# Designed miniproteins, single chains, continued (2), part 104

Each design is a single chain, and the fold is of that chain. pLDDT is the mean over its residues in the fold that is shown.

## One batch from the design tools (miniprotein)

Design m7856
Fold by ESMFold2-Fast:
Structure m7856 (fold): chain A 83 residues (1-83)
Amino acid sequence: SPLVEAILAGDRETALALLDEWLPTLSEEERALLKEAARYALQRRYDEAQRIIDTIKNPEARELAIALVVSGDRELLEHVLSL
């Protein structure tokens, strides 16, 4: 995924633009799980974030959640919560 690649490469500008395009294509449930995982990651509660990620059935949404949490990029995590 270009979005996951941008996140893992630290290309925040590209990642933010692609998040704005891609997050609206997810279900309400998938967006809620991404926000919950991002909230735990912002708190440095990585084990709790991983538990939420493990409940995500959509493999693309799960891969995105893993990339966001692994990156630890506060601006990307906060952006996910703002949407």
Scores: mean pLDDT 86

Design m7857
Fold by ESMFold2-Fast:
Structure m7857 (fold): chain A 84 residues (1-84)
Amino acid sequence: MIPEDAQLIVGVVRNAEEAREFVELAKKAGKPLLIVHVGGPVTEEIRRIAEEAGAHLVQVDSLEEARKLAENLRKQGKKVYLVE
Protein backbone atom coordinates (compact mmCIF):
# COMPACT_ATOMS: atom_id res chain seq x y z
CA MET A 1 0.00 0.00 0.00
CA ILE A 2 1.16 3.56 -0.71
CA PRO A 3 2.16 5.38 2.52
CA GLU A 4 -0.34 8.15 3.40
CA ASP A 5 2.51 10.64 3.87
CA ALA A 6 4.01 9.99 0.42
CA GLN A 7 4.21 13.23 -1.62
CA LEU A 8 5.32 11.67 -4.92
CA ILE A 9 5.03 8.23 -6.50
CA VAL A 10 8.04 7.28 -8.64
CA GLY A 11 7.05 4.39 -10.92
CA VAL A 12 9.73 2.43 -12.77
CA VAL A 13 8.35 1.22 -16.12
CA ARG A 14 9.64 -0.84 -19.05
CA ASN A 15 6.49 -0.74 -21.20
CA ALA A 16 3.16 1.06 -21.75
CA GLU A 17 1.14 -1.42 -19.65
CA GLU A 18 3.28 -0.74 -16.56
CA ALA A 19 2.91 3.01 -17.21
CA ARG A 20 -0.90 2.68 -17.28
CA GLU A 21 -0.83 0.66 -14.03
CA PHE A 22 1.15 3.41 -12.25
CA VAL A 23 -1.19 6.12 -13.59
CA GLU A 24 -4.16 4.25 -12.07
CA LEU A 25 -2.23 3.69 -8.82
CA ALA A 26 -1.42 7.42 -8.55
CA LYS A 27 -5.03 8.43 -9.35
CA LYS A 28 -6.42 6.11 -6.65
CA ALA A 29 -3.89 7.44 -4.13
CA GLY A 30 -4.43 11.10 -5.16
CA LYS A 31 -0.64 11.57 -5.51
CA PRO A 32 1.53 13.11 -8.24
CA LEU A 33 3.43 10.66 -10.43
CA LEU A 34 6.93 10.60 -11.92
CA ILE A 35 7.29 7.87 -14.55
CA VAL A 36 10.86 6.59 -14.92
CA HIS A 37 11.44 4.56 -18.08
CA VAL A 38 14.34 2.09 -17.75
CA GLY A 39 16.24 0.69 -20.72
CA GLY A 40 15.45 1.20 -24.38
CA PRO A 41 13.78 4.22 -26.01
CA VAL A 42 10.63 5.84 -24.62
CA THR A 43 7.77 5.06 -27.02
CA GLU A 44 5.18 7.61 -28.18
CA GLU A 45 2.54 5.48 -26.38
CA ILE A 46 4.32 5.93 -23.03
CA ARG A 47 4.75 9.68 -23.69
CA ARG A 48 1.00 10.05 -24.38
CA ILE A 49 0.07 8.06 -21.26
CA ALA A 50 2.26 10.39 -19.15
CA GLU A 51 0.93 13.55 -20.88
CA GLU A 52 -2.75 12.58 -20.44
CA ALA A 53 -2.13 11.78 -16.74
CA GLY A 54 -0.19 15.02 -16.12
CA ALA A 55 2.75 12.88 -15.00
CA HIS A 56 6.41 13.78 -15.42
CA LEU A 57 8.40 11.38 -17.58
CA VAL A 58 12.16 10.73 -17.52
CA GLN A 59 14.35 8.08 -19.14
CA VAL A 60 17.28 6.39 -17.40
CA ASP A 61 19.66 3.63 -18.50
CA SER A 62 19.29 1.37 -15.44
CA LEU A 63 17.34 0.54 -12.28
CA GLU A 64 20.35 1.87 -10.32
CA GLU A 65 19.86 5.31 -11.93
CA ALA A 66 16.11 5.18 -11.17
CA ARG A 67 16.87 4.43 -7.50
CA LYS A 68 19.46 7.23 -7.42
CA LEU A 69 16.86 9.66 -8.83
CA ALA A 70 14.42 8.69 -6.03
CA GLU A 71 17.20 9.11 -3.41
CA ASN A 72 18.07 12.57 -4.79
CA LEU A 73 14.40 13.61 -4.51
CA ARG A 74 14.33 12.36 -0.89
CA LYS A 75 17.51 14.37 -0.22
CA GLN A 76 15.59 17.47 -1.38
CA GLY A 77 12.98 16.77 1.34
CA LYS A 78 10.40 14.95 -0.81
CA LYS A 79 8.62 11.92 0.68
CA VAL A 80 9.02 9.63 -2.32
CA TYR A 81 7.43 6.20 -2.76
CA LEU A 82 9.48 4.22 -5.28
CA VAL A 83 7.71 1.36 -7.12
CA GLU A 84 9.93 -0.98 -9.20
Scores: mean pLDDT 81

Design m7858
Fold by ESMFold2-Fast:
Structure m7858 (fold): chain A 71 residues (1-71)
Amino acid sequence: MEKAEKAIDEAAHLLYRRPELSPEERAQAMVRARKLINEAAKILGIKPSDVATRAYERARQLREEEERRRR
């Protein structure tokens, strides 16, 4: 459980930082995020697409928090 949540959180941070990266760095970050999503899906016994949804939602929450801080 904890290991899967950590992988999802790491993937979410990679997705959150993606817009600030160069196209090359973004491609590498996406490959890494996909591996983390697949690992978490295997641990949790659910579909990788469901884990990806959770990671993207977490990344969106991180962006919303950043926007609130700017006010």
Scores: mean pLDDT 77

Design m7859
Fold by ESMFold2-Fast:
Structure m7859 (fold): chain A 70 residues (1-70)
Amino acid sequence: MEALEQLYELLKGKSAEEVQKLLEEAEEALARLPALAAANPGLSEEEYQRGLAELEAVREVARRALEEVE
């Protein structure tokens, strides 16, 4: 959670364009995560779920920062 709090503080000082790019990157990473898991047979379910949760949290922080602009 500390990294997400630091990210949110950074995003408050960023332009809406930069925050939008981060949101898009997080969404692209989420979309590619199942394909990465399929290409990596050594990836555990726990590692997959942890990565999914972290990317979802980053997406949510970026989305929240963007909503504050409007």
Scores: mean pLDDT 74

Design m7860
Fold by ESMFold2-Fast:
Structure m7860 (fold): chain A 79 residues (1-79)
Amino acid sequence: SHSIEFYNSRNQRVGSSSGSSSTPMTQMFNQAMQNSNIPRQTISQMNVYYRNTRRSQISTSRRQSSFPSGTRTNFHNMS
């Protein structure tokens, strides 16, 4: 199984999702987005961590892992 966690710039966890090894990462990413308090357009400002329970946690974020454009943003507007 594997999981995805989202952290904001304040290092607070704002979303998470988990699934089996056969669950697509894009599905897990969308689930974490949906159940979090973050809009899709701000996800590019977040730290995203992928964990695979078959191996030690990979704590790398912002590696290009072929997420759909809908889960990435170019910019976000200041309030």
Scores: mean pLDDT 56

Design m7861
Fold by ESMFold2-Fast:
Structure m7861 (fold): chain A 88 residues (1-88)
Amino acid sequence: MEEAEKLREEGEEAFLRGDLEKAIELYEKAVEIDPNYVEALLALGRAYYAAGDYEKAIEAYRKALEVTTDEQLKKDIEEAIKKIEEEK
């Protein structure tokens, strides 16, 4: 979990610099270490969306829905998925 958190933080830095490929790689590694890491799944979804990979963005968000128990976060993720589906 600590290693997955560090990878997510490094991915966030890459994302802020506009390095979407590196951000995606780091977020993917975080999810590989902890498949239930909601924050990493959400970050991965945002990075895929920013890169224009809408199908992978939806997949990442759907995985986040499967593992989160936060009702407000579920609604936010469902809304994000709907917006991406409308854009496809």
Scores: mean pLDDT 84

Design m7862
Fold by ESMFold2-Fast:
Structure m7862 (fold): chain A 62 residues (1-62)
Amino acid sequence: LSEREKKILELLKEKPLTQEEIAEKLNLSKSTVSRHIKRLKEKGLVEEKNGIIGLTEKGLKL
């Protein structure tokens, strides 16, 4: 995992967030966050429901 992906996972361990909230908290662009979230979804570490992103059980075990 990249350092930015690790930071995203740390935020999501506290509570589920939207992509916009992640971008604001990490001072990243929406496009950058979207790319990292897509990669994390492909790895099965996060899931998205109704625009809210949360950790999977696999993501919580990291």
Scores: mean pLDDT 85

Design m7863
Fold by ESMFold2-Fast:
Structure m7863 (fold): chain A 60 residues (1-60)
Amino acid sequence: EELEKKAEEYRKKAETLRAEYQKMVADGNADPNQVVATALLYVGYEIEAERLEKEIEEKK
């Protein structure tokens, strides 16, 4: 229940940040430090979402 909501939130955050990252890369004028920070954030959220999703599946 609670884990399922958290996994969904992390997945949505990862998708939003990934979209922002793609826009920054396509623009070419973005601050390199912000590009790297955004990439690290969305990867982190994807890893956490995947971990939570696996835990939910194992518990049913």
Scores: mean pLDDT 79

Design m7865
Fold by ESMFold2-Fast:
Structure m7865 (fold): chain A 61 residues (1-61)
Amino acid sequence: SPSEEEIEEEIRRALALMAAAIAARHEPVEEAVEYVRRTGERLGLSEEEIEELVERVRERA
């Protein structure tokens, strides 16, 4: 199972990507959500865990 530290690091990366994207594409939230879903799959997270992370990204957006 992935560590909580590893999960928090990926959330921080998603938020950083979103901040960068807002200046260029006007679609930062969708890009961050897609990043989180792809990363969650690679880390072996369940679909429920991935959706929890998606909600956290949307809340912090």
Scores: mean pLDDT 70

Design m7866
Fold by ESMFold2-Fast:
Structure m7866 (fold): chain A 85 residues (1-85)
Amino acid sequence: MLGLPSELKKKAEEAYKKGDYKKAGELYAQAGGVLEMQSILNGRNPELLKEAAEYYRKAAEAFEKAGDTETSENLKKVAEAVEKA
């Protein structure tokens, strides 16, 4: 099951502090995806979409630190698209 966004955020922050940037990026992206889905179910709530975009940007930063520039750039584009939705 997908975790709660707050639990995913906590696990992502713990992974980031340990230097596991790839794991942190994956967990932040999962948190963003859950918030995006919750926004859609609630008639596209703009506050949830903004929060989802923020998590996708945090995921992008983590992937950049992991050396995965392509995934980082893709997540930045996803964040911009979600914020405009």
Scores: mean pLDDT 82

Design m7867
Fold by ESMFold2-Fast:
Structure m7867 (fold): chain A 56 residues (1-56)
Amino acid sequence: MREELLEMAKKLVEAFPRASQESLAKRVQEEAREGGHNVPFEEALEAVREARRILG
């Protein structure tokens, strides 16, 4: 998983602590797309899962 993608996921997990991991993965894809990166849903989902594991 890319470090930039993980940092984005951490930010979203902190901002929306009660959102589903699927919703957060979609938000990660949106943020990445606005930055010019097309990230697959599975990679975004893994970033969210890892961010939640790190942040508790």
Scores: mean pLDDT 80

Design m7868
Fold by ESMFold2-Fast:
Structure m7868 (fold): chain A 74 residues (1-74)
Amino acid sequence: MSREELWEELRAFGEELVKRAPEIDAARQRSPVRAHALEVLAAFGLGMLTDDPEERIKRAEEAGASPELIEAVK
């Protein structure tokens, strides 16, 4: 896998995580620990999509990240 192919896959993965933000909220109702893990993955994936800190924070909020995770994404 080339670096360019890897970045394309990471971009697609990040977009998929944003689309699945409602699933993260649903997971919180079943298990707070599992929901937190999904938030961490979502915030990390969003960080791979953009170099703009403001955009990263906005996308992390849209993905349902906790205030602690939003602070970590800064």
Scores: mean pLDDT 58

Design m7869
Fold by ESMFold2-Fast:
Structure m7869 (fold): chain A 58 residues (1-58)
Amino acid sequence: SKKEEEEKIRKEIEKLEKETREKFKKMVKENASTEDIMRFLADSQDKLLELEKKLKEV
């Protein structure tokens, strides 16, 4: 059902946000370059936007 698909996508978004925060913290602790951090955040944002688009299409 649409409700089950919506909840599944919301859980994927939550997992992505958690993993993004954890990796960001690790990159900062490891003195990753600003360019590497920006690239990582841009990639994570693209994945988030894709999931949000799927959520709207449910």
Scores: mean pLDDT 85

Design m7870
Fold by ESMFold2-Fast:
Structure m7870 (fold): chain A 89 residues (1-89)
Amino acid sequence: VDELLERAIELARRLIEKARELLELAKKKNASEETLAEIERLLAEAERLLEELERLKGKEIPVEEATGLLLRLIGLELELEMLEKKLNE
């Protein structure tokens, strides 16, 4: 579980960085306010998940809870990838 948490924390940090880069790209491309708001929402979600994961570090956690957090991160990654693809088209 600890290894799963460490990997989830690393993924969360990576997603935050990617979301920030995507937000800058969207601003440069004069993306719609709706697109900017979507990226900002995903960034805020990633930051909240990182805080939650950091709080759980060193604690005994059910595998189901750790898996749930990881699935939420994977969902965010997919949403960010879809937005990145849309902006690069």
Scores: mean pLDDT 82

Design m7871
Fold by ESMFold2-Fast:
Structure m7871 (fold): chain A 85 residues (1-85)
Amino acid sequence: SLREKLEELLEELEKILSPEDVAAVREILEGILAAIEAKDEQAVEDYLDALRAFVERLLPSLSPEDAEKLREILKEIEKLVKEAV
């Protein structure tokens, strides 16, 4: 399921982000899942925009290796969400 795939990506994020930052990403992903269930395309886009903004704020504080991993995970989340709508 989409939820299971997103949970696997959250486990990968736990390796590179603080628990507080992982919790923030989880909250955004729960919003995306609720918006998909509601068939609210605008809410899905708003949450994806929030996720992108959150990631962009984190990138300068990470090592180049962790920053690249975070970008890869973001791309996979966006791909999975797009395939679900």
Scores: mean pLDDT 89

Design m7872
Fold by ESMFold2-Fast:
Structure m7872 (fold): chain A 95 residues (1-95)
Amino acid sequence: SEFTLATADIVEAVGNVLFKKGKYEEAAELYEKAAKLYESVDPKSPKAAEAYINAGKAYFAAGKKEKALEYYKKAAEVGEGELKKEAEKNIEKVK
């Protein structure tokens, strides 16, 4: 759905603002919501994979290593090519 993608883009943009302000856990929750919206339209969405990577990075910055690993693994499952490789590199950095 075009409206679902537009909603996901807005949610991700708000997540980016919160991340920049150091509100990492709140940013992570918004990245997770955006990723799920992108994934609901396309199970292999590059935007979903990127949003899951951003959720993992935000959870890691918040000190939530277990959640960071969960979302990096989800990003690797959804992502292909370079996005999958980035997710796998982030998994190794958190382990």
Scores: mean pLDDT 91

Design m7873
Fold by ESMFold2-Fast:
Structure m7873 (fold): chain A 68 residues (1-68)
Amino acid sequence: MELAKLARELAERAIERAREGDLFGAEVLVALARMVVAIGKIAKAPEEELKEAEEAVEEAEAAIEEAK
């Protein structure tokens, strides 16, 4: 599923940005990843793929909080 993959890639880049100290860029990427997951739910993408994407977003949010 393209949307779930995109959300995971955005979440991964958010983690990288947070580690580099770019908290604003990280938060923007997480917001985009969340939006892609929401679109995937509307498009009725497979639940398993969306669950993996949601987990990646949650991991990115945790990385941002830890970087503060």
Scores: mean pLDDT 80

Design m7874
Fold by ESMFold2-Fast:
Structure m7874 (fold): chain A 71 residues (1-71)
Amino acid sequence: SELHQKILELIGEILRLIGEIFELERELRRAKEAGDEERAARLEEEIKRLERRREELLKEMEELEKELKEK
């Protein structure tokens, strides 16, 4: 039950993070179209930061799913 709750919470966090990345990617496209290279660079670094966080959460979820499936 606690493992199920942790997995659901991680799914919720991952979905929110995906939404944030999507919005930043939209802003990045606009910055590139406007020729704002400094803003584009800042947005690319922010997207990379969030993508690393998403990867960490996905790995945590996979480990919790393994624990759940072994019982």
Scores: mean pLDDT 84

Design m7875
Fold by ESMFold2-Fast:
Structure m7875 (fold): chain A 116 residues (1-116)
Amino acid sequence: AVTITESGGGTFAEGGSARLSGAVSGVDIADSTVGWGRQRPGQGPEGLAVMSADGSVVGFAPRVAGRATISRDVAANTAYLDLADLRREDTAVYYGIVTTADGASYAGAGTQVTVV
């Protein structure tokens, strides 16, 4: 089975920065599209960033553009989201998404980010 397991959440100060990790199993990240999304309690999911299988960044949501960086470590089979200049509105559950070459998408359970 394909899985992604997120880590790096916690409580952060406004104006600080967070690095989130998504460890991928069951597929090589180099053969997959990876993305990051978030969901606030009681709200729908919001896509934040996408990177293609070739390592090209596809884009960022306007609310995080200029503050977010998406990257990956192919050897570690892990995707990362770095988010700077944290705001209270960034308080959410953040989750990784891996989309395989056959078009199937898998999301993790997420990691909670709280900005105070």
Scores: mean pLDDT 86

Design m7876
Fold by ESMFold2-Fast:
Structure m7876 (fold): chain A 60 residues (1-60)
Amino acid sequence: MNTLTVELDDPALAEAIAAELNAEDPSVKATVDGGTLTITTDRPVEYLIGLALRAIGESL
């Protein structure tokens, strides 16, 4: 199980990114606590990093 944590200044942005990740892949679990986004998956770290970077890039 791999976990990536990202701290964002905008809690609404963190929630939006988490919702997108959860909608795209049921094997990925994204949760938000305030401005902190936590992404957990059983997939390789390489996949997780790529997915997170793409979602953040699309939101900007």
Scores: mean pLDDT 74

Design m7877
Fold by ESMFold2-Fast:
Structure m7877 (fold): chain A 59 residues (1-59)
Amino acid sequence: MSEEELKLAEELAKELGISVETAKKLLENFRKTGEITSPLNGKKFNTYKDFLEHLKTEK
């Protein structure tokens, strides 16, 4: 995981109110599969931007 992805993990943790470790796991899964699964409703996204916008609106 790159330094930029670690920074995104911290941002996701803040937006979701979850641990950075959980956010890192989501980003690692994206790196391996090309898909991010929302912990809120299980919906899948193919980009970080779409996923982050979803989290901000569903929070």
Scores: mean pLDDT 72

Design m7878
Fold by ESMFold2-Fast:
Structure m7878 (fold): chain A 100 residues (1-100)
Amino acid sequence: SVKEELERLLEEIDRLMDEAIENVKTDPQKAKEILERMIELADRAIELAEKSDDPSVGPLLYRARAYRDGARLALQAIDEGKSPEEVINLIREARRRARL
């Protein structure tokens, strides 16, 4: 189902979020690549949810948008030379908002 596919995509994004956090301080280039992958998966999830007539995908669409927006902010923060702590806090805030 579309819901099951969305849940799988969101679980993959959540896993990548942990991987991004692990790499922010020691390998910021790898962290950026992971954040870009999270954005790609979130965009796919958003497209699937927006094309679905199933009202149960609404919360999953919200979660996907939260992940995409958070990953974009974290990626921008790395490019602007923000501290690893500030970048990690942005990623954690994205997860918090996605789980509301």
Scores: mean pLDDT 89

Design m7879
Fold by ESMFold2-Fast:
Structure m7879 (fold): chain A 68 residues (1-68)
Amino acid sequence: SEEEEALKKRVLERAKKLLEMKAKALGAETVEVKPVDLETLELEYVKNGKKYKETIKLSELPNFVLPK
């Protein structure tokens, strides 16, 4: 439904902010988070001149970013 799509987009926006905060807390110099799909985020960051890239599914987000 249209409501369900809107909720998924809001969850992605929240997840994006959480991933940006986490990467900055890890000492990343450059952080970019982009939604790939309604259920998938791409995180890129630079630390000590090295580039890192991670793909995260929303189903994995609570275990990856949030406390138990």
Scores: mean pLDDT 72

Design m7880
Fold by ESMFold2-Fast:
Structure m7880 (fold): chain A 69 residues (1-69)
Amino acid sequence: IDELVEELRKALEPYADEFSAEARLYVKKAIDALLEGDIEKAIEYLEKAAELSSPEAKKVIEEFIEKLK
């Protein structure tokens, strides 16, 4: 779980300045859900963050969601 959180943070670091406050909130909620072991809720929040992100960041988020399934 800690490794998944670290992988997500590293994958999204290049796009951090591109995220809106709302997208960053959903990423934070997804990380919190991963730390709680709630994979289903983490996927839900990541999908919402992806909808609010650039095409490049969306692709990275979608690839991470596939790893969680």
Scores: mean pLDDT 79

Design m7881
Fold by ESMFold2-Fast:
Structure m7881 (fold): chain A 114 residues (1-114)
Amino acid sequence: KDKEKGDEYYNKGVAAYNAKDYDSAIEYFTKAAEYYEKAGDKENLALAYLNLGEAYYKKKDYDKAIEAYEKALKYGENNPFLKYQALENLAKVYEAKKDYKKAEEYKKKAEEIK
């Protein structure tokens, strides 16, 4: 039930993101994360946070994008692909904030997972 609702909201979030409706994408990915957390589904929870961060990044809300990507990294720790994507996206956000020191640090961490 909770996983099924998580999947429903995740799919709505993806559709909104592809339509460039980033406000709706944020709302739906947030709901997806809530249901995946209730379901104990850490991989889908990490994926929802990864996509939530990407939606915030598109809105240039870099601080919220960082928070979401850090949660994606935490819950995706056992999935090398999700971990790599979260680190790459953290590097990208810090570069957008002109924090080149942090951007380089996260790029190096991502390269260590390859």
Scores: mean pLDDT 90

Design m7882
Fold by ESMFold2-Fast:
Structure m7882 (fold): chain A 70 residues (1-70)
Amino acid sequence: SSRLEELRERYREAAERAAAALAAGDRAGVVEAAREVAETLLEALRAAGHEDLVPEARALAERELAALEA
């Protein structure tokens, strides 16, 4: 669907921003981009009909984001 195509492109862009922030030593930028990646993946799960997986995936994402903010 066009929605999943949009989400795939947003994921790619957010992942590229995360990589650029990592290379630049921009910790705040890494956290922000990682949040965008996580939210895009959660939206993709919902759009693909896997809403039942969202709570576990969100818990994992929040745990990983907290570690990055350390």
Scores: mean pLDDT 82

Design m7883
Fold by ESMFold2-Fast:
Structure m7883 (fold): chain A 70 residues (1-70)
Amino acid sequence: ELEERALALEEQALAALAAGDAERAIELAREAARLALEIAIEKYGESRETAEAGLEKQLEAVRRAAEAAA
């Protein structure tokens, strides 16, 4: 299930961030965001443009959070 995989990736990203591995946290969060975009398009009928804009915001937030945690 896409939601289950996205949640698992988010949990792994948070664990990596807590361990001080910002690069790994960013990588895992990117994968979680990609799955969230797919879920939004397929399950909720989001337009691709809206879903992609949401993904870009999430990736930017992850980058900022990882940088702040350093």
Scores: mean pLDDT 72

Design m7884
Fold by ESMFold2-Fast:
Structure m7884 (fold): chain A 66 residues (1-66)
Amino acid sequence: SAALTALVEEYFKAAAEGVKAFEAGDYETARKHFEKALELGREIGAPESVLEEIERLLEEAKKKLE
């Protein structure tokens, strides 16, 4: 469906922007994008291995903000 296609595209964009922000040292922006990517990834049924990797990156970003 068009709705599913939009969610998939938003998911990949959120994950990519999260990685970009993380690599730039912008951990607050990375956290927000990774949280969005996890939410969307769960909605679309992304593979568990991919969701685990995004969650790992999210926890690293949170740790950097401590």
Scores: mean pLDDT 87

Design m7885
Fold by ESMFold2-Fast:
Structure m7885 (fold): chain A 76 residues (1-76)
Amino acid sequence: SLEEELRRQEEAARIQERAEKGMSPVMSRVLELIRQAKAGADLETLIQQLEELAKEYNLSPSDVAAWKTAIRRAYG
């Protein structure tokens, strides 16, 4: 539990550092989807939300594929 909490804090700090260093505005929404996946939200719903984000911001297929992989890994 304590080790898992430490690892989770390290991961959150790393994500925050990357965001602070000027990641695309869309990344804040992608990071929220990853957070929801870790909380056990429905995977299909998260993937649908990512697809909607891709249409809204005209994201590349390669970026969308990478983020789908990240969401699936976060889900477990």
Scores: mean pLDDT 75

Design m7886
Fold by ESMFold2-Fast:
Structure m7886 (fold): chain A 72 residues (1-72)
Amino acid sequence: MEEEMLKKMREALEELRERVDELEDEEEREAAERVLELAEGVETPEELLVAVARAAGYSEEEIAKRLELGKK
């Protein structure tokens, strides 16, 4: 599960990285670059999810809720 989640997140980040140069909206481009920077230092899928969610503007309570849904 953990390895599968990390693989999916990395694939999403790779797609985002390729598309960031095509983004014409300045706010969307800044958000995408911030997500990519935050994701670069993470070692676990949990940290990656937190970084992405925080960059997207989710609160810590919402992030914790989403992490609980991902746990078995």
Scores: mean pLDDT 66

Design m7887
Fold by ESMFold2-Fast:
Structure m7887 (fold): chain A 106 residues (1-106)
Amino acid sequence: MKKDAEEHLKIAEEEYKKKPSARLYNAIGDAYLKLGDYEKAIEYYEKALELAEKEGKSLPYAYHNLGLAYAKLGDYEKAIEYLQKAVELDPNDEEAREALEELKKK
């Protein structure tokens, strides 16, 4: 239920303040995406990518979910850009490939 997701999100937000990590920011972004708060989902995925880049790590899943969040907001140009990056980093991501093909038809 949505109340359980909101409670889990509050716990995750308290944890990131103590020990921020790309993984934790990505998890917070996932929670906001599930709640339909696409603008906050984008904010936390961007924080996850910034921290992952500083750690010398790629995070293809965050690019995938950024693309989905931008598509939900109607920003198809950015959605296509992020989904292309997701596919480039993980060519076996069939969901990102399918989403990219659908958006290119719009």
Scores: mean pLDDT 78

Design m7888
Fold by ESMFold2-Fast:
Structure m7888 (fold): chain A 59 residues (1-59)
Amino acid sequence: SHMEEELKEELSKKYPLSDEEIEEAIEVARGLGRVLGIDEDSELWRKLAELFAYAMSIK
């Protein structure tokens, strides 16, 4: 979706991650969202993706 593309671009600018790592962060957020009943592309879902991206960006 266009929202996913925007999220990928935003995360790529904020964190020193590869395209594969950013995609993995989004996939984890999607999986967690399904378990927790959080709608994809919601603000909370985006924060889950960003949290995982942040976690992957630290050594």
Scores: mean pLDDT 80

Design m7889
Fold by ESMFold2-Fast:
Structure m7889 (fold): chain A 85 residues (1-85)
Amino acid sequence: DPLKILEERIREFIENADTLSPLEVLTGSTYLIVLAEHYNLSPELIEELRKLLEKARAELEAAGVKGVDETIEGAREVAKLELES
């Protein structure tokens, strides 16, 4: 079941988020939110991904990283293209 595999992937991402860089958390959570919303997955999982996204965004902004919003939009576009394939 592809949706069950996606949910497991999301759970693994959430469980391992502390081992990832803020940029990896930002792009990964953004990508997975788009997929999870498209397939109407668990609202609880989507909310956990949103919290990770906002934490990573705040960490990158505090570190003086530029183009954080553009990076988020890029990850959204990648997810949309994958859904259209």
Scores: mean pLDDT 87

Design m7890
Fold by ESMFold2-Fast:
Structure m7890 (fold): chain A 78 residues (1-78)
Amino acid sequence: KLDELIERLAELLRKAGVPEEEIEEIKREIREKKGITYTILRLERLLDILYEEGRISEEEREELLKILEEIKELIKKD
């Protein structure tokens, strides 16, 4: 469930051209649950940048934001 969301997030970030090193760091931060509020805020800002640069569509941005919301809810329940 959480791993499925993390892998879907990673897939969309790779498609947008985010470096693999950055994607692996994001995956680690989410799995370790350290500074998750900061990680989510950083990711939301990254999505805004990717959208402004035309690297993701409006639909992809909406899907990514939904994934981040679901990740946040799952971590809160642990």
Scores: mean pLDDT 80

Design m7891
Fold by ESMFold2-Fast:
Structure m7891 (fold): chain A 90 residues (1-90)
Amino acid sequence: SELRRKVEALVDEALDRLAAGEPLAAVAQALASEVYDYALDNRLSEEELREMLRVFEELLRARIEDPAVRAGFVAAVRGALAHAGAVLAA
């Protein structure tokens, strides 16, 4: 799906930045900001927000072996999507 391709691209960019030596907190915050902007710009429905979170959780679990890095990215994405959902519902 188009949503899956977008999530894959965002995960690829986050992993590339982490590999380049950027701090985890900075990369996670940038990922959160991009997820939030994408959700608002595309006015994602509640169903699409849930699907995006599901795809992120699957890909982060599959591609990130470090539990601390994985937890950081999952928390960042969950927060961004929850915030976007609240704004879109208002």
Scores: mean pLDDT 89

Design m7892
Fold by ESMFold2-Fast:
Structure m7892 (fold): chain A 87 residues (1-87)
Amino acid sequence: MLKEKYREAAELVVEAEKLLKEAKEAKEKGDPKYKEYLEKAIEVAKKALELAKEIYENAPTEAGKKLAQELIERSEKIIEEAKKLLE
């Protein structure tokens, strides 16, 4: 059901955002584990992105597509920020 997939995708986005925050805090403290947090944030955000795109393609309403688009944008932002921090 699309509602269940949306909930799963939203939970993954929140998890990836928390991992990105933990990575930023670890990097500021000089903790080398920040790279592990960044890699996990990318992995989780990619999974969220795949689900969000599936929701977007199958959404029967414009409101549903808008909600999925927000998850797509949030997931892509996490991936971009995490990749930049790994450089």
Scores: mean pLDDT 86

